Designed miniproteins, single chains. Designs and how they scored, part 87

Each design is a single chain, and the fold is of that chain. pLDDT is the mean over its residues in the fold that is shown.

## One batch from the design tools (miniprotein)

Design m3037
Fold by ESMFold2-Fast:
Structure m3037 (fold): chain A 70 residues (1-70)
Amino acid sequence: EEFVKQAVENDVKKAEEYATQLESLGLKDEAERIKKRIENAKRLAEQDPAKGSLEATKILEEAKKLVDEA
């Protein structure tokens, strides 16, 4: 219960950090897409923590991949 919420918050925080890095690299459109998905994942986590956690993890993986490829 509490651990799932903390995991979502940690993944969200890391994904937001990667979105900031994407902006610094000139990838503003990609950064905006990641930020919008983060907001949707936060809302999903309030309704269904398990689905929200999975979505947050997917967003984090995609954001990391975009930074690694830049």
Scores: mean pLDDT 81

Design m3038
Fold by ESMFold2-Fast:
Structure m3038 (fold): chain A 97 residues (1-97)
Amino acid sequence: MEAKGKALTEELRARIEADRSPETILAAARERAAAEVAGLALKAGKISEAEAEEAKERLIAAPSLEEFVELVEELVGPEVAERVRRELEELRRLVEE
């Protein structure tokens, strides 16, 4: 998780520092959540390393929060999907307030 997520986290942090808009923060949060979910599925032995990269790309490309959460549920189960949904909805509220 750390080696692949480290470069992404630093790039997302730099983008947030340059542009603190709600859209940039929410996009960064979704990319990080996608990487974490793919990493969790890989560690659980449910998918291969190649499938983890594909899963991350599918999550990032999801056009809606609902489709994003459905993919999370498919990969790591409904409890993680509900948690991710709540975290993203809470972040949206905090950033838009």
Scores: mean pLDDT 74

Design m3039
Fold by ESMFold2-Fast:
Formats: sequence, C-alpha cells, structure tokens
Structure m3039 (fold): chain A 110 residues (1-110)
Amino acid sequence: SALAELIRRAARVITTASLLLAGAHFDIDLVLKKAKEKKDEEAIKEAKELEKELRELEREFRELRRELEELLAAENPDAAELERLIRRLEELVERIQELIERAKELFDKI
C-alpha cells in the first residue's frame, strides 16, 4: 500500500539523518580538536560556527522526528502530512551532508 511505502521511507530517512548527525558531531569534534592543538584561532572560530549550525540541525531533527513518530502512532495517519514531514527530513539530510563536507574541508586546511 502507499501508506506502507511512506512508513518505510520515514524509517529510512530517520535512520539516515540519525547516522549523519552522529557523523557530523564526530567530524566537527575532530576539527575543533585539531584547530585547538594547532592554536589556529580562525579555524577554532569556524569550527565553533559549525558546532552551532549542528546544534540547530539536531534541534530541527528532534522536532521533525517527534512530529513524524506522533503521526505514525495515529490509528489513521494522514498520508499527505506524512509525505510532507518525510520531504522536510530529506531536505534536512542534505543540509547535514553539506555541513559534513564543510567540516572535512576545514580539517584538511588546518
């Protein structure tokens, strides 16, 4: 059914976002550690901005995940609303991937 496919898509995007956020946290922590060890004040400032952006993405993920899980727990989930939330999570995944790329680029420059 269309609903069963949406439920599978929801599970996949939540899992993907969770793994990418964990990876971003690890990559940014490594960047900040390297910048501090090298006493690169500009790199420390850039790494802290990445940390701030990551915290904002983590908050957005928690809110979207909560809304999606509440909708999935309903007896008759609204398929249109479910698809809307899945699309917002897919957009969040792209933003997390961009943040990871920026962290890797900064790590290589230090």
Scores: mean pLDDT 90

Design m3040
Fold by ESMFold2-Fast:
Structure m3040 (fold): chain A 73 residues (1-73)
Amino acid sequence: GMMKVLTVESRPGIRGLLLSVLDMTYEEGEAFLRSQGVKILDEREVPREEAERLFWESLRAPPAPELLAVFFG
């Protein structure tokens, strides 16, 4: 199925924040990230399998200016 994902701007501590929202709903996770001052660059829908793969790849990659936030809650 499809799921909503956010593209966010990289910052110190971003990986920990992205991990903390994995079990949140989209609405709860978006609100939390905004409350933490995370800059949201884009919102889109992607296939769930694609979102899962891209998320885990991004955590192991060298620092990137943009990262993907996903919500499985």
Scores: mean pLDDT 82

Design m3041
Fold by ESMFold2-Fast:
Structure m3041 (fold): chain A 81 residues (1-81)
Amino acid sequence: SDEERKKVFELSGEMIERIRRAYESLPEEKRPEFLQLLRGPVEEFSTAAINAMEGKASLKELEEKKERFERALEEVYARLS
C-alpha cells in the first residue's frame, strides 16, 4: 500500500515534468491549445492514479495509462510544434 502510493506519486511527477518540458518548448501562442488538447488524457491518467492509490487499480494499469498519455502528448506536440 505505502510502496504503491509512493510509486503513484513518482509516476505522476514524471507526467507533470513531461507536460512542463513540452509546454515550455512550444511557441507561446500555441500553449493554450496544447493544454486544452491534453485535458482528456490528463483526466484519464488522474482518475487511474486516484484508483491506484485507493487500491482499485493495479500499478501496471497506471503505467499503461501513463504510456497512453505520453503517446497522446507526443502526437499533440508534433501537431503544434
Scores: mean pLDDT 85

Design m3042
Fold by ESMFold2-Fast:
Structure m3042 (fold): chain A 62 residues (1-62)
Amino acid sequence: AKVIVEQVGTATVTVTATKDGYSVTVTGASGRSGELADLAAAYGRQVAAKLTEQLRKEAAAK
């Protein structure tokens, strides 16, 4: 399992690997900052996709 925590402005993006895939959590974004929350979520999704690709390559190589 892999966990990545990144700071995007005032928002904290946490990407956690699970058996069924990946979980992306965004915290610290203000309730009125929809743009900041969306940007942080998009970044988290990109990281999750990258991790998924890496794991598939590792499984295929083993």
Scores: mean pLDDT 65

Design m3043
Fold by ESMFold2-Fast:
Structure m3043 (fold): chain A 59 residues (1-59)
Amino acid sequence: SAAIAAELARLEALRKESLDIVRKMLKARGASDDKIKEVLAQNEHFLDSLTASRLARLY
């Protein structure tokens, strides 16, 4: 339904914002751009299992 599509879009936006925070934290710790990209890809893979909504609560 349109309502479910809108909710998924919101969760996707929150997921991206959460990943942006993780990226900033890793940069602050001196991680390389390549390492940050690798970690973010791994986290995105994990978040695809619908854990993104739970991670958004920690944001």
Scores: mean pLDDT 70

Design m3044
Fold by ESMFold2-Fast:
Parts: structure tokens; C-alpha cells; sequence
Structure m3044 (fold): chain A 59 residues (1-59)
């Protein structure tokens, strides 16, 4: 249905925004010296961006 397609598009846009926000937070953590670029890259290679952020925040 058209309503279901609109819901799916809204969910995709929300996921895209969440990924962009999570990447900005990871960049801020690296800039603050809280985590190294290498630690961030290793987690981003193995996990989704939001999961990588959650793991970095748990360090």
C-alpha cells in the first residue's frame, strides 16, 4: 500500500539521519582524544555505525 511505502521511506530517512549523527559523535570523540582513530575504524569495520558508537561510548 502507499501508506506502507511512506512508512518504509520515513524509516530509511530516520536510519540515514541516525547514521550521520552517530558518525558526527564518533568524530567528536576522536577530536576530544577519548578514543583513537584506529579503535573507531576497527569497530566501524565490524559493526553497524550505531553499534560501533555504542561500543566506543562503553570504552
Amino acid sequence: SAAQQEEELKALEARKRAIQEALARIDAMIAAGRVSRQQALELLRRHSVPDALARLEAL
Scores: mean pLDDT 85

Design m3045
Fold by ESMFold2-Fast:
Formats: sequence, C-alpha cells, structure tokens
Structure m3045 (fold): chain A 56 residues (1-56)
Amino acid sequence: SMLSMEELAERLYEMMQSLGLSVDDLSLAEIAKLTGVPLSSAPKVRAYLRELEAKA
C-alpha cells in the first residue's frame, strides 16, 4: 500500500521477467494476489504491465 500502482506493476514485471512469464500468462486474480491490489484495480496494473512490455 506504500507503492503506487505503476511502481507495483514495475516490481511485478521485473519478477515476471526473471521467471520467463509474459503479461498474458497472468490472470487478473493472480495480478491482484501478487500486488495486493483489489481485483477491481487489477486491470489498471495489467495496463501498466502492457505499457512496460511495449517499451522493452
């Protein structure tokens, strides 16, 4: 809760890269569980993850 959704997405993205996972390998429920955000906020985190993937 001390991190912004963008910062949470960046941290999750780094972990996913280390595991060889893509954004599409994670469900919204998994994103919510891994970041601690409410399920209703998981689509916004996924949008940030897709932006990070597009910029790579």
Scores: mean pLDDT 82

Design m3046
Fold by ESMFold2-Fast:
Structure m3046 (fold): chain A 100 residues (1-100)
Amino acid sequence: MKATPEEVDQAFRDAAGGLREAAEAVKNGDLETAIYLLGIKVPMILLAGAVEAYFAGDEERAKFLQEAAKETLQIGDDLEAGMDPEKVAARAEELARRVE
């Protein structure tokens, strides 16, 4: 598998967008969409990007994307565990800023 730098950059953009969409879903009480985005879609984008970065030789971006995926899953788990939605949304927005 071979990835371009542009494919890695797209993964960062798509993940940031997904995290902002998840934060908005949480604020709107759309927990089904938020759980899907935080538990499935965004982690998959981040992990795919990490694999692409690793094979492109960018170990630092690969590690960053792996840790971002882990943090996204933790935010989703905390939401499912009944954490305050405002705190969950704020964490997703902060992670989106770091990924952007």
Scores: mean pLDDT 85

Design m3047
Fold by ESMFold2-Fast:
Structure m3047 (fold): chain A 62 residues (1-62)
Amino acid sequence: EEELKKIGEEIDRLVRELGQARYNPEKVEIPEGKTLEEYIAELERRIGDAVEKHSELLKKLK
């Protein structure tokens, strides 16, 4: 349950960062050597990974 809460908070944080990158890119610190498009793709990948892990944990908590 604590792990589910932690992953949920991480997903919320990543989704908020993705929204900023898409709508207010000037307010986002893009990592050096990465384009805005690459950074958005990285955030989307991390969100997908976290959602997958969250779903896997939910499956075990029948």
Scores: mean pLDDT 78

Design m3048
Fold by ESMFold2-Fast:
Structure m3048 (fold): chain A 115 residues (1-115)
Amino acid sequence: SHMEEKRRLLERLAATDDDEEVARLIKELFPEVSVEEAKRLLSAARKLVEKIVELVEKYGEPRSLEEEQKLVEEAFSSLSEEDQKILEEFAKKHPEAFRLAMEVAGRREVLRQLA
């Protein structure tokens, strides 16, 4: 099924520490994105997810969409201008690639925390 295929893909992508492999897969799915741009996106997404996790550990799990938005905005504002720009540009121009990179980064963080 489509959901099982997506789950298996995310699990496989998250299980590798090789950003080059993930960047090549993003390029295959989104030919308009370069491998180097995909690597920058993955790096920025990882930093955003790490900051979200730090804030969740500090404040607890968000209980509403409003709390989630505030937490994500705080995490985003703590990033470098370069990382903010990459995330904003991808969210605007390549939203599907952006979502995939965020899902991979989130899954990698979960696996890291369980190790």
Scores: mean pLDDT 81

Design m3049
Fold by ESMFold2-Fast:
Structure m3049 (fold): chain A 71 residues (1-71)
Amino acid sequence: SKAAEIMREALEEGRKEGVSESALEFAEMVLRLAQGKPIEEFIDEVEKKIGAELDREKATKLIEEELKALE
């Protein structure tokens, strides 16, 4: 997918520039979402990683809109 390709290029660029492993892990999670991972699973992983609950309804809508914009 186009979104997955853009994210892959961004990950390679970030590694070259010495971006932190935590930031690269987060970008990898977004790449998996762009590759068709369920939005609910993505939100679950983000909540686990930050140790806080998100507004799931709002988060789901925003993620759906972004994925549609990226095709």
Scores: mean pLDDT 70

Design m3050
Fold by ESMFold2-Fast:
Structure m3050 (fold): chain A 65 residues (1-65)
Amino acid sequence: SEKQKRIDEAYRAAVEAVKKKYPSLTDEEAERFALNGVIRALEDGDLSPEAAAKYALEVADKYLK
């Protein structure tokens, strides 16, 4: 479905953003932050790659800085 494609695209962008900023994280750790970003973007009604990446980085920054 189109919704599933948007979720997958947002998730990929969030994972890539977290890994780029924090390259020492494991794939599993980066994916956990990315999932939090996607969930928040979906709840806010803004399921864009940019919003998901932004929210994922906000969560990662809170726990890693």
Scores: mean pLDDT 84

Design m3051
Fold by ESMFold2-Fast:
Structure m3051 (fold): chain A 100 residues (1-100)
Amino acid sequence: SKLDKARELLEKVRQRILENPDISEEELIAWVKKEAEDVFDEGTLDFLIESVRDIHRRVKGVKEFAEKLGLSEEEIKKLIQETVDRHVQATLDALEAVEA
């Protein structure tokens, strides 16, 4: 299903952010476009790209805030993971609601 394909893409996005939390928005979005170019219709692809941009901006904000508070690298990684997981689920829930 389209939802299953979106879940697979967002799991790959999750892994990429967790492996490199300092990845640029440009690099992340270029990679998403390459992975998704033959998989989704234009409207769904645009929605997923904007959702990934939102996830990236939230991760950057959380990381900067946590670093300012003097949290350890382990604590920062945990907060990044929790932030990604929450917003990936929100994206999938929104897509399911539109597809229903």
Scores: mean pLDDT 86

Design m3052
Fold by ESMFold2-Fast:
Structure m3052 (fold): chain A 90 residues (1-90)
Amino acid sequence: SEKEEEELKKGKEELKKKLEETRELWKKDPEGLREKGIRGARAMREREEAGKLEELTEEDIEGAELAQALASLLLEEKDFEGLAELQEEA
């Protein structure tokens, strides 16, 4: 539908902006960004395995989204070693 196409286009633009913002944050504080992402991703995984996704905090969700954005950036840069390290820690 036209509305679904508009929402997809808007979402794609927002994702691109978020990836660029994540890239800039990665340059300024790579360790802090990585730690926040790993923490959120672990919390999401643990709550999912326990069937308690409703116990996730906004910080947990934000961190998990940050881990996804960082993984996407590492893949675009073909940093497979960094991507593997992120996945192993998360």
Scores: mean pLDDT 75

Design m3053
Fold by ESMFold2-Fast:
Structure m3053 (fold): chain A 74 residues (1-74)
Amino acid sequence: SAEELENEALRRLLELEERVAAGEVSPAQATAEMDAIRRLVLEALRLAGASEEHIARALASLDQYTAELLARVA
């Protein structure tokens, strides 16, 4: 379901944030995990029947978050 995919994306994001804070993830690993999270978010939004405008805004926000997270990965 859309909710299950959204919950999985959120769980993975929180786990990634903990690993980044602990210095346990490389830039390549963080990029790969954010790409996987982005795919889960896109699938969840499409299953929920979100508009293309809503999807575009959500993904733009996530892409900005990814850039900020990657800046914190050493």
Scores: mean pLDDT 89

Design m3054
Fold by ESMFold2-Fast:
Structure m3054 (fold): chain A 94 residues (1-94)
Amino acid sequence: SNEEIVNLIEAHARSILETLEKNKAPQETIDKVRELAKEAIEKAKEASKEEAIELVREFGKRVVEILEEAKMPQEVIDSIREGFENLIRAIEEI
């Protein structure tokens, strides 16, 4: 269901933000990721399953770019990238 997809994206966004806070990411980095998450969640509310998967791929790509620009540890970037791959698989199984 669309509600289930939105809930998965919201849960994943919370997980990313918690990971960034624990790894002492700059506040501007956290704020940028939060803004992208809000945009992805709003768009997902009206998206088909296929559109939601594309939205999550773009969201993930932009988050990784922000983290690379902020010079976050590679282990943190890799963990977040894996989380996005897992989210896409979870949505595909709905």
Scores: mean pLDDT 90

Design m3055
Fold by ESMFold2-Fast:
Structure m3055 (fold): chain A 63 residues (1-63)
Amino acid sequence: SLVEAVLGVESLSDEVKKRLAAFLSENPNPTAESLSTVPGVSEEDIRAVLTYLKELGLVESVE
């Protein structure tokens, strides 16, 4: 579900979506720190992904 969710983030390029989908298939509990290790992914891309996953209830709010 995390993999399919990231493919739904419209602000991401297809290349970034593919890389994040591959990462999330092996890492089901993503954090901003873990996502920053993915090559070619910006901090803005990470923020967009985490926001979208929170809206779907797939990750907890980090406060």
Scores: mean pLDDT 73

Design m3056
Fold by ESMFold2-Fast:
Order: C-alpha cells, then sequence, then structure tokens
Structure m3056 (fold): chain A 90 residues (1-90)
C-alpha cells in the first residue's frame, strides 16, 4: 500500500480539509486534494471533471490555467514530491 509522509506545507493544507497527522495513504491524499479543490471553488460548473486554477496558487505552482481532475492529482503529487513536501514511505 502506498503511504506518504506529509511535510509542514501539506500537513497545513490537509488539516484544512479535516485530514490530520503526518502520514496518508494515496487514497486519503487524493480525497483530501479533491476536498481542497471543492473548498477553493476550483471546479468548472459546466464540467465537473475540469478544474480552473487560473486565479489560484495551484495555477502558479503547476503553470497551467485549466486541467482535468486526474491531471491535477498526478501533477500535484509529482510537484510535491519534487519539492520535498511529500515523501513516499516504504
Amino acid sequence: MDVYRLGPELRALMARVGIEGDRVSLTELEEGLIKYAEMEGLFDPENINILDVSNSELGKWLGVDRLTVSEFLRRFIEEALKRGWLTRVP
């Protein structure tokens, strides 16, 4: 089972969506990111599979204006791993 350790930045983000602690499964991480996107109002009202991140910090981090939910989850996890905000636990 893929388990991840959260750095301080991601711990703060996950706490905002009700996920506490320093470790999460992939499923918990993905569920938390979806709740965060809902909380920030990022879902496109015409297409629930699309996020508009153009006016958010996520858009600045990812360098895009719009992406699918699946692309958002993949790119966020990749970027967080590169920045050391997320660490894979064996």
Scores: mean pLDDT 79

Design m3057
Fold by ESMFold2-Fast:
Structure m3057 (fold): chain A 65 residues (1-65)
Amino acid sequence: GAAEKEARRKKLEEEIARLEERIKELEDEGVRAAIAGDTALLEEIKAEIKRLEAEIERKKAELAK
């Protein structure tokens, strides 16, 4: 029913919000890595952000159903 859809929507929204917060943390780490000249860490951070963005897109697609 509608309550079950609402519960699933809230859970997905909470998961998306946590992933978005993690991306913000990684962006801040990326800025620090860039300032420090840590190219290897910067590349790892960029790869992780890309993975998390893909996960958010999957969850947003699930919300649209």
Scores: mean pLDDT 85

Design m3058
Fold by ESMFold2-Fast:
Structure m3058 (fold): chain A 96 residues (1-96)
Amino acid sequence: DMDALIDETIAKLEELIARGSGEAKEKLQKILDLLKTEPEKVKELALELERLAAEHSVEEVEEWVRERLERNPEEEILLQAASFVLEVKQRRAAAA
């Protein structure tokens, strides 16, 4: 369930923010805020990145992300949020 995955990601980010400081804490806070305000956008991008990773090499996926950021630099936090959700999903699968 993607909703449960978003909730777990939020909880992990809140823990990291509580332990963090400086610029790293500010970036994590922006990711957390986006997950709370625009969870559907994060879900859509996470699913797109997962599909790309299944069909393409790591190098091709990295190039796609680079080109997307060049066209949409405002999406940096969104891409970081989607990547964090996928990391949580991978860790969850390994723990099951």
Scores: mean pLDDT 81

Design m3059
Fold by ESMFold2-Fast:
Structure m3059 (fold): chain A 77 residues (1-77)
Amino acid sequence: SVEEKAERLLAEVARDLAAAQSASLDEQIRTLLHNTARLVLMSILLRLNGDDELADKLMAEAQRLGAQLDALAQQKK
């Protein structure tokens, strides 16, 4: 189901972020950028499918990751 795919994506994103915690700054930035994009695209697809609650959940998570990305990018010299 679409709901199962969205929950699987959230779990995959959580695993990717956990794995990146001990990685270089550049690797953390790439991981955040990649997963933010994945969440935004899935949120759009869910909204087009009429699943507004799940779309809002994924968009909120994408916004959280985007804020983390902005903070880390500011650390680059």
Scores: mean pLDDT 85

Design m3060
Fold by ESMFold2-Fast:
Structure m3060 (fold): chain A 65 residues (1-65)
Amino acid sequence: PKPEPTEEQKKAALEELKKKFGEALADVKDSDDVDGVAAIVVPRKLGEEGKEEAIKIIEKYTVES
């Protein structure tokens, strides 16, 4: 079981995703659900490998808080 990240951690994770995937996430807003972005938007544009990287970024913020 993974701890649920705070709203600020989710926002930071989303910013890291946008920084790392840039053009692929250009239309994603900071208010969007980071889990939804990682599960739907990232694999749509970058495939399953991009999804795995997005999940790792989210997990980084749940550990480093």
Scores: mean pLDDT 71

Design m3061
Fold by ESMFold2-Fast:
Structure m3061 (fold): chain A 86 residues (1-86)
Amino acid sequence: DRELLLSYLEDAQQHFGALRDHVQRMLAGDTASATAAAQQHLAQLEQYVQKILSSPSISDEEKEALKRLLEEAKRELEAVLAQAAA
């Protein structure tokens, strides 16, 4: 279903945006309040990406773009968490 896949893409984009906002707050020193929310949004992104990757209706190019966005989000969150733990 094309409409359902577009919904998953929109949801993934929203969670990516929310994750970036939380990472920005953590960098500003709001680590404790933002950490759990950032991790939750990352987990939801992983679920949406996996759903899209399992679809035969999505192009390989689009799948690779989503993988790169997820990997970037993971690396940014891990780097900020490592910095906050120090």
Scores: mean pLDDT 70

Design m3062
Fold by ESMFold2-Fast:
Structure m3062 (fold): chain A 110 residues (1-110)
Amino acid sequence: IEKYLEEIKKLDPEIAEKFEKNLENIKEEIKEDIAYIIKELLKELPSSDKPGLIRDLATYLSGLKNPTEKQKELIKKAKELLKKGDFDGALEVLLEMSIEDGIELIKKGV
């Protein structure tokens, strides 16, 4: 992730700044920012690094204080797929959450 954060800074500094900010505040409820950043990062991230990103995201999301019922379901499903070694399936499940939260984030102008 750190290596790709530096590459993303060259392509889109705003997305990289949001990622760094979210890393500092991982214990806070910033799910919408994380969802947006994951959606953008996936455009640049090599397939070989997706499993690591998925694990980190799933761990962070499971620590959220007030996740929505849909987010709880998606996190559980993603963890199940990850346990089975289905990294593409886990990524798609997390992206479903990210797309929905990303749309809301765009509507809010963030």
Scores: mean pLDDT 57

Design m3063
Fold by ESMFold2-Fast:
Structure m3063 (fold): chain A 120 residues (1-120)
Amino acid sequence: SYIKKVFDILDKDGDGRITREELIEGLKALGVPNPEELAERFLEMFDRDGDGTIDVADLQRLARSLGLDVPEVSSFDELADIIENSLEAGRFVLEAIFTDVNGDGKFTKADKERIEKVSK
């Protein structure tokens, strides 16, 4: 699962929260040229509580806003399984956002290969 691999790269301590610093470091590991700028954009899109972190609840709210019937989950792994199994369109959008390491708005084979290399 590419979504699970991305969450593993971003949430290095496995606490179910992605801090601004973890997001920047994860984006650097993925080879993003402007990690601080991209991290601020992700926080603007996903940190709906404005607490400076992206947690499972923030992503649950995003998934629900896309029309997913998402139960209460405690981990990014559980959320990734729901996204991948529940809505193909929503899964595609979230996969593209989290794995578009070139920032071109397109999910490509190169983006997937980059995730695979970093996750090993």
Scores: mean pLDDT 62

Design m3064
Fold by ESMFold2-Fast:
Structure m3064 (fold): chain A 57 residues (1-57)
Amino acid sequence: DRVAEAVRRYLLLAGAPEDLAERLAQLVRKGASAEDIAADLGPPERGLVLSAFTQYG
């Protein structure tokens, strides 16, 4: 839950679309790993997802 919220927040702060941020946060809530989510993203979104998992996971 904290990781999902952090992923959403970091992506929004970086200017990612709201639907992308919410979709990725939902994947975290379903138990997806940082690597699973980040593998479908290009930089800089990958770094933000990994940072969220590091700080709140």
Scores: mean pLDDT 77

Design m3065
Fold by ESMFold2-Fast:
Structure m3065 (fold): chain A 70 residues (1-70)
Amino acid sequence: MEEARRLLEEADRLDAEADALIAQAIQAGLNQGPGVTVDGVPLSLAEFQARVAGLRARAEALRRKALEIA
């Protein structure tokens, strides 16, 4: 089913985005906050955590939807 495949690909993209943000924060050392910028805007630690959690939650919802329609 093409739609289920597209939902899984979108979920993988969201997880990859979250992983990239975490990797960027690790490289920045985390000691000064996450050191992550999005579109040139620096994120606070709380904003970074909320963004990662949001991406993960959206990915999980898409995977659940894919399972429902498969």
Scores: mean pLDDT 75

Design m3066
Fold by ESMFold2-Fast:
Structure m3066 (fold): chain A 82 residues (1-82)
Amino acid sequence: SNEGEGVKNYLIGAGVSEEKAEEVGKLVENGELTEEQALEYGRLAAEAIAKRLGLKPTEEGLEEGAKGFAEKLLEAQKEASK
């Protein structure tokens, strides 16, 4: 499946570095992304998008954004496992 490449491109689009996005994509493709890692990378994506939009996010906003991204990353991993 191409889910790892999809995740990489999704994170790059959010403003995450290519190196970090590729790392996450490989974890997803291998079924190795943990819920804790998904939240950590989700937070990086939420911070990156806020920076690109010139926003000063609240801690609550970053937490909710991180959860949203984490859910998408974990769903992509489930699809990669099929």
Scores: mean pLDDT 83

Design m3067
Fold by ESMFold2-Fast:
Structure m3067 (fold): chain A 70 residues (1-70)
Amino acid sequence: ALEEREAASVARADARLRARHGVSLAELNQLLTEPFNNADAERVRAIARELGLPEQAVRDLGLAAEENAK
């Protein structure tokens, strides 16, 4: 489902960032919500990098946006 896909992507990104950098789910949820609506994976990666997220998280968020853009 649409909501299921969003929740799964946020949970996955949060789990990785919490384990390594302690980033909150709230920030990732906001980021994923807007980029998903625009369906622009490159923009998602750019925003995540500007937020100072690790490269692994940037890649994960980018892939999630690409899946949503289908």
Scores: mean pLDDT 60

Design m3068
Fold by ESMFold2-Fast:
Structure m3068 (fold): chain A 76 residues (1-76)
Amino acid sequence: ANLEKKAEELKKLAIEAFEGLLKRNPNVPKSQIDDYIDLLAQYVKDQLIKAGASEAFAEKQAKELKEELSKIADEL
């Protein structure tokens, strides 16, 4: 479905943006990292809802993204 493909593309862009931020700012505080994760997840959720996704679908994608970004942050 178009929404699933859009979710994959949005999550990929969010992960790339997040990795880029961490590479440029290796000493950024965890609280700011957590805020940025929340911002990226909210952005993906809002874009999916705007594209016609259900709230449940958008929330699931945002939750999965938060888990992926948190794992990336913990591995650094």
Scores: mean pLDDT 84

Design m3069
Fold by ESMFold2-Fast:
Structure m3069 (fold): chain A 70 residues (1-70)
Amino acid sequence: SLDEELEKLIKELEKLAKEYRSKGTPEDIRKALQLEVTIGMAQIFSYYASEEEKKKLIEKLKKLLEEAKK
């Protein structure tokens, strides 16, 4: 389901944010904070989002995850 796919992506982004925080540099902490803010906003938004909006959010989060792995 869309909700399961969204939850899976959020968990992957949370893992990545923890990885950045563990590195402890100012740059990595900044990246972790940006991811954490995005995750929080996505979770809130998903409670009010239509199916089409959830699909767009999923695509946005997939792109963010790909870019953040660089």
Scores: mean pLDDT 84

Design m3070
Fold by ESMFold2-Fast:
Structure m3070 (fold): chain A 101 residues (1-101)
Amino acid sequence: DLDALAREVIELAKEVIKLAEKLRPIGPEQSERAIKYAQKAIELANEALKEKDEEKKKELIRRAARYVVLGAMELLKVAPSEEIPKIIGIILRAIGIELDV
């Protein structure tokens, strides 16, 4: 279900934003970049939910998932060790979505 994958991308991007806000005091530039990437992922995933062409919808979801990875990778640059497993989990699930599409 492509709509389920698009909604999952939105939830992962929201997790990136929440974690970026938490990490902002120790990495303001990385957190700001992570938020911008996650916002782009939400934009593309919402566009996918409105898209009627299946191939274009798949490409929008793949692009959205890639932006989640980019946002999470920015946070890896500043994350304390206890946050790393959560960030890796977000990256692995976003890669899984890109492969599932």
Scores: mean pLDDT 93

Design m3071
Fold by ESMFold2-Fast:
Structure m3071 (fold): chain A 57 residues (1-57)
Amino acid sequence: SLTEEEKKVAAALYELRQKRDKVTPEEIAERLGLSVEQVEELLKKLIDKGYIKSMEE
């Protein structure tokens, strides 16, 4: 199961991917009002849980 913060990061990533070719942790952090470090930690958890593949090409 996802935490509320993990859900917000996943939703922001999904929305940004619809509008941009590449999405950075900095853009997600700006959208959510979180630090880049917090976003990086949440993205790692989402990858570990199999909800996203990665932020890299």
Scores: mean pLDDT 77

Design m3072
Fold by ESMFold2-Fast:
Structure m3072 (fold): chain A 70 residues (1-70)
Amino acid sequence: EIEKTLEELRRKVKEYLTKNKASEQVKEMAEASLAILERRAKTLDPEEAKKRAENFLKQLKVMIDSLMKA
């Protein structure tokens, strides 16, 4: 179910941000992006929602890594 996928995504995002000691600004940006994804995912097929969630996590990791180097 989509709700379960979004709950897992939220957990993974929070865990990644905590593990990498992300700044409050990065955390705020991630939460805002996650909220947009959650709203969009509710209008998608469960399979498509899963793919979007996986891509979101992948892109978020790349963004955090980039910001940590800068």
Scores: mean pLDDT 77

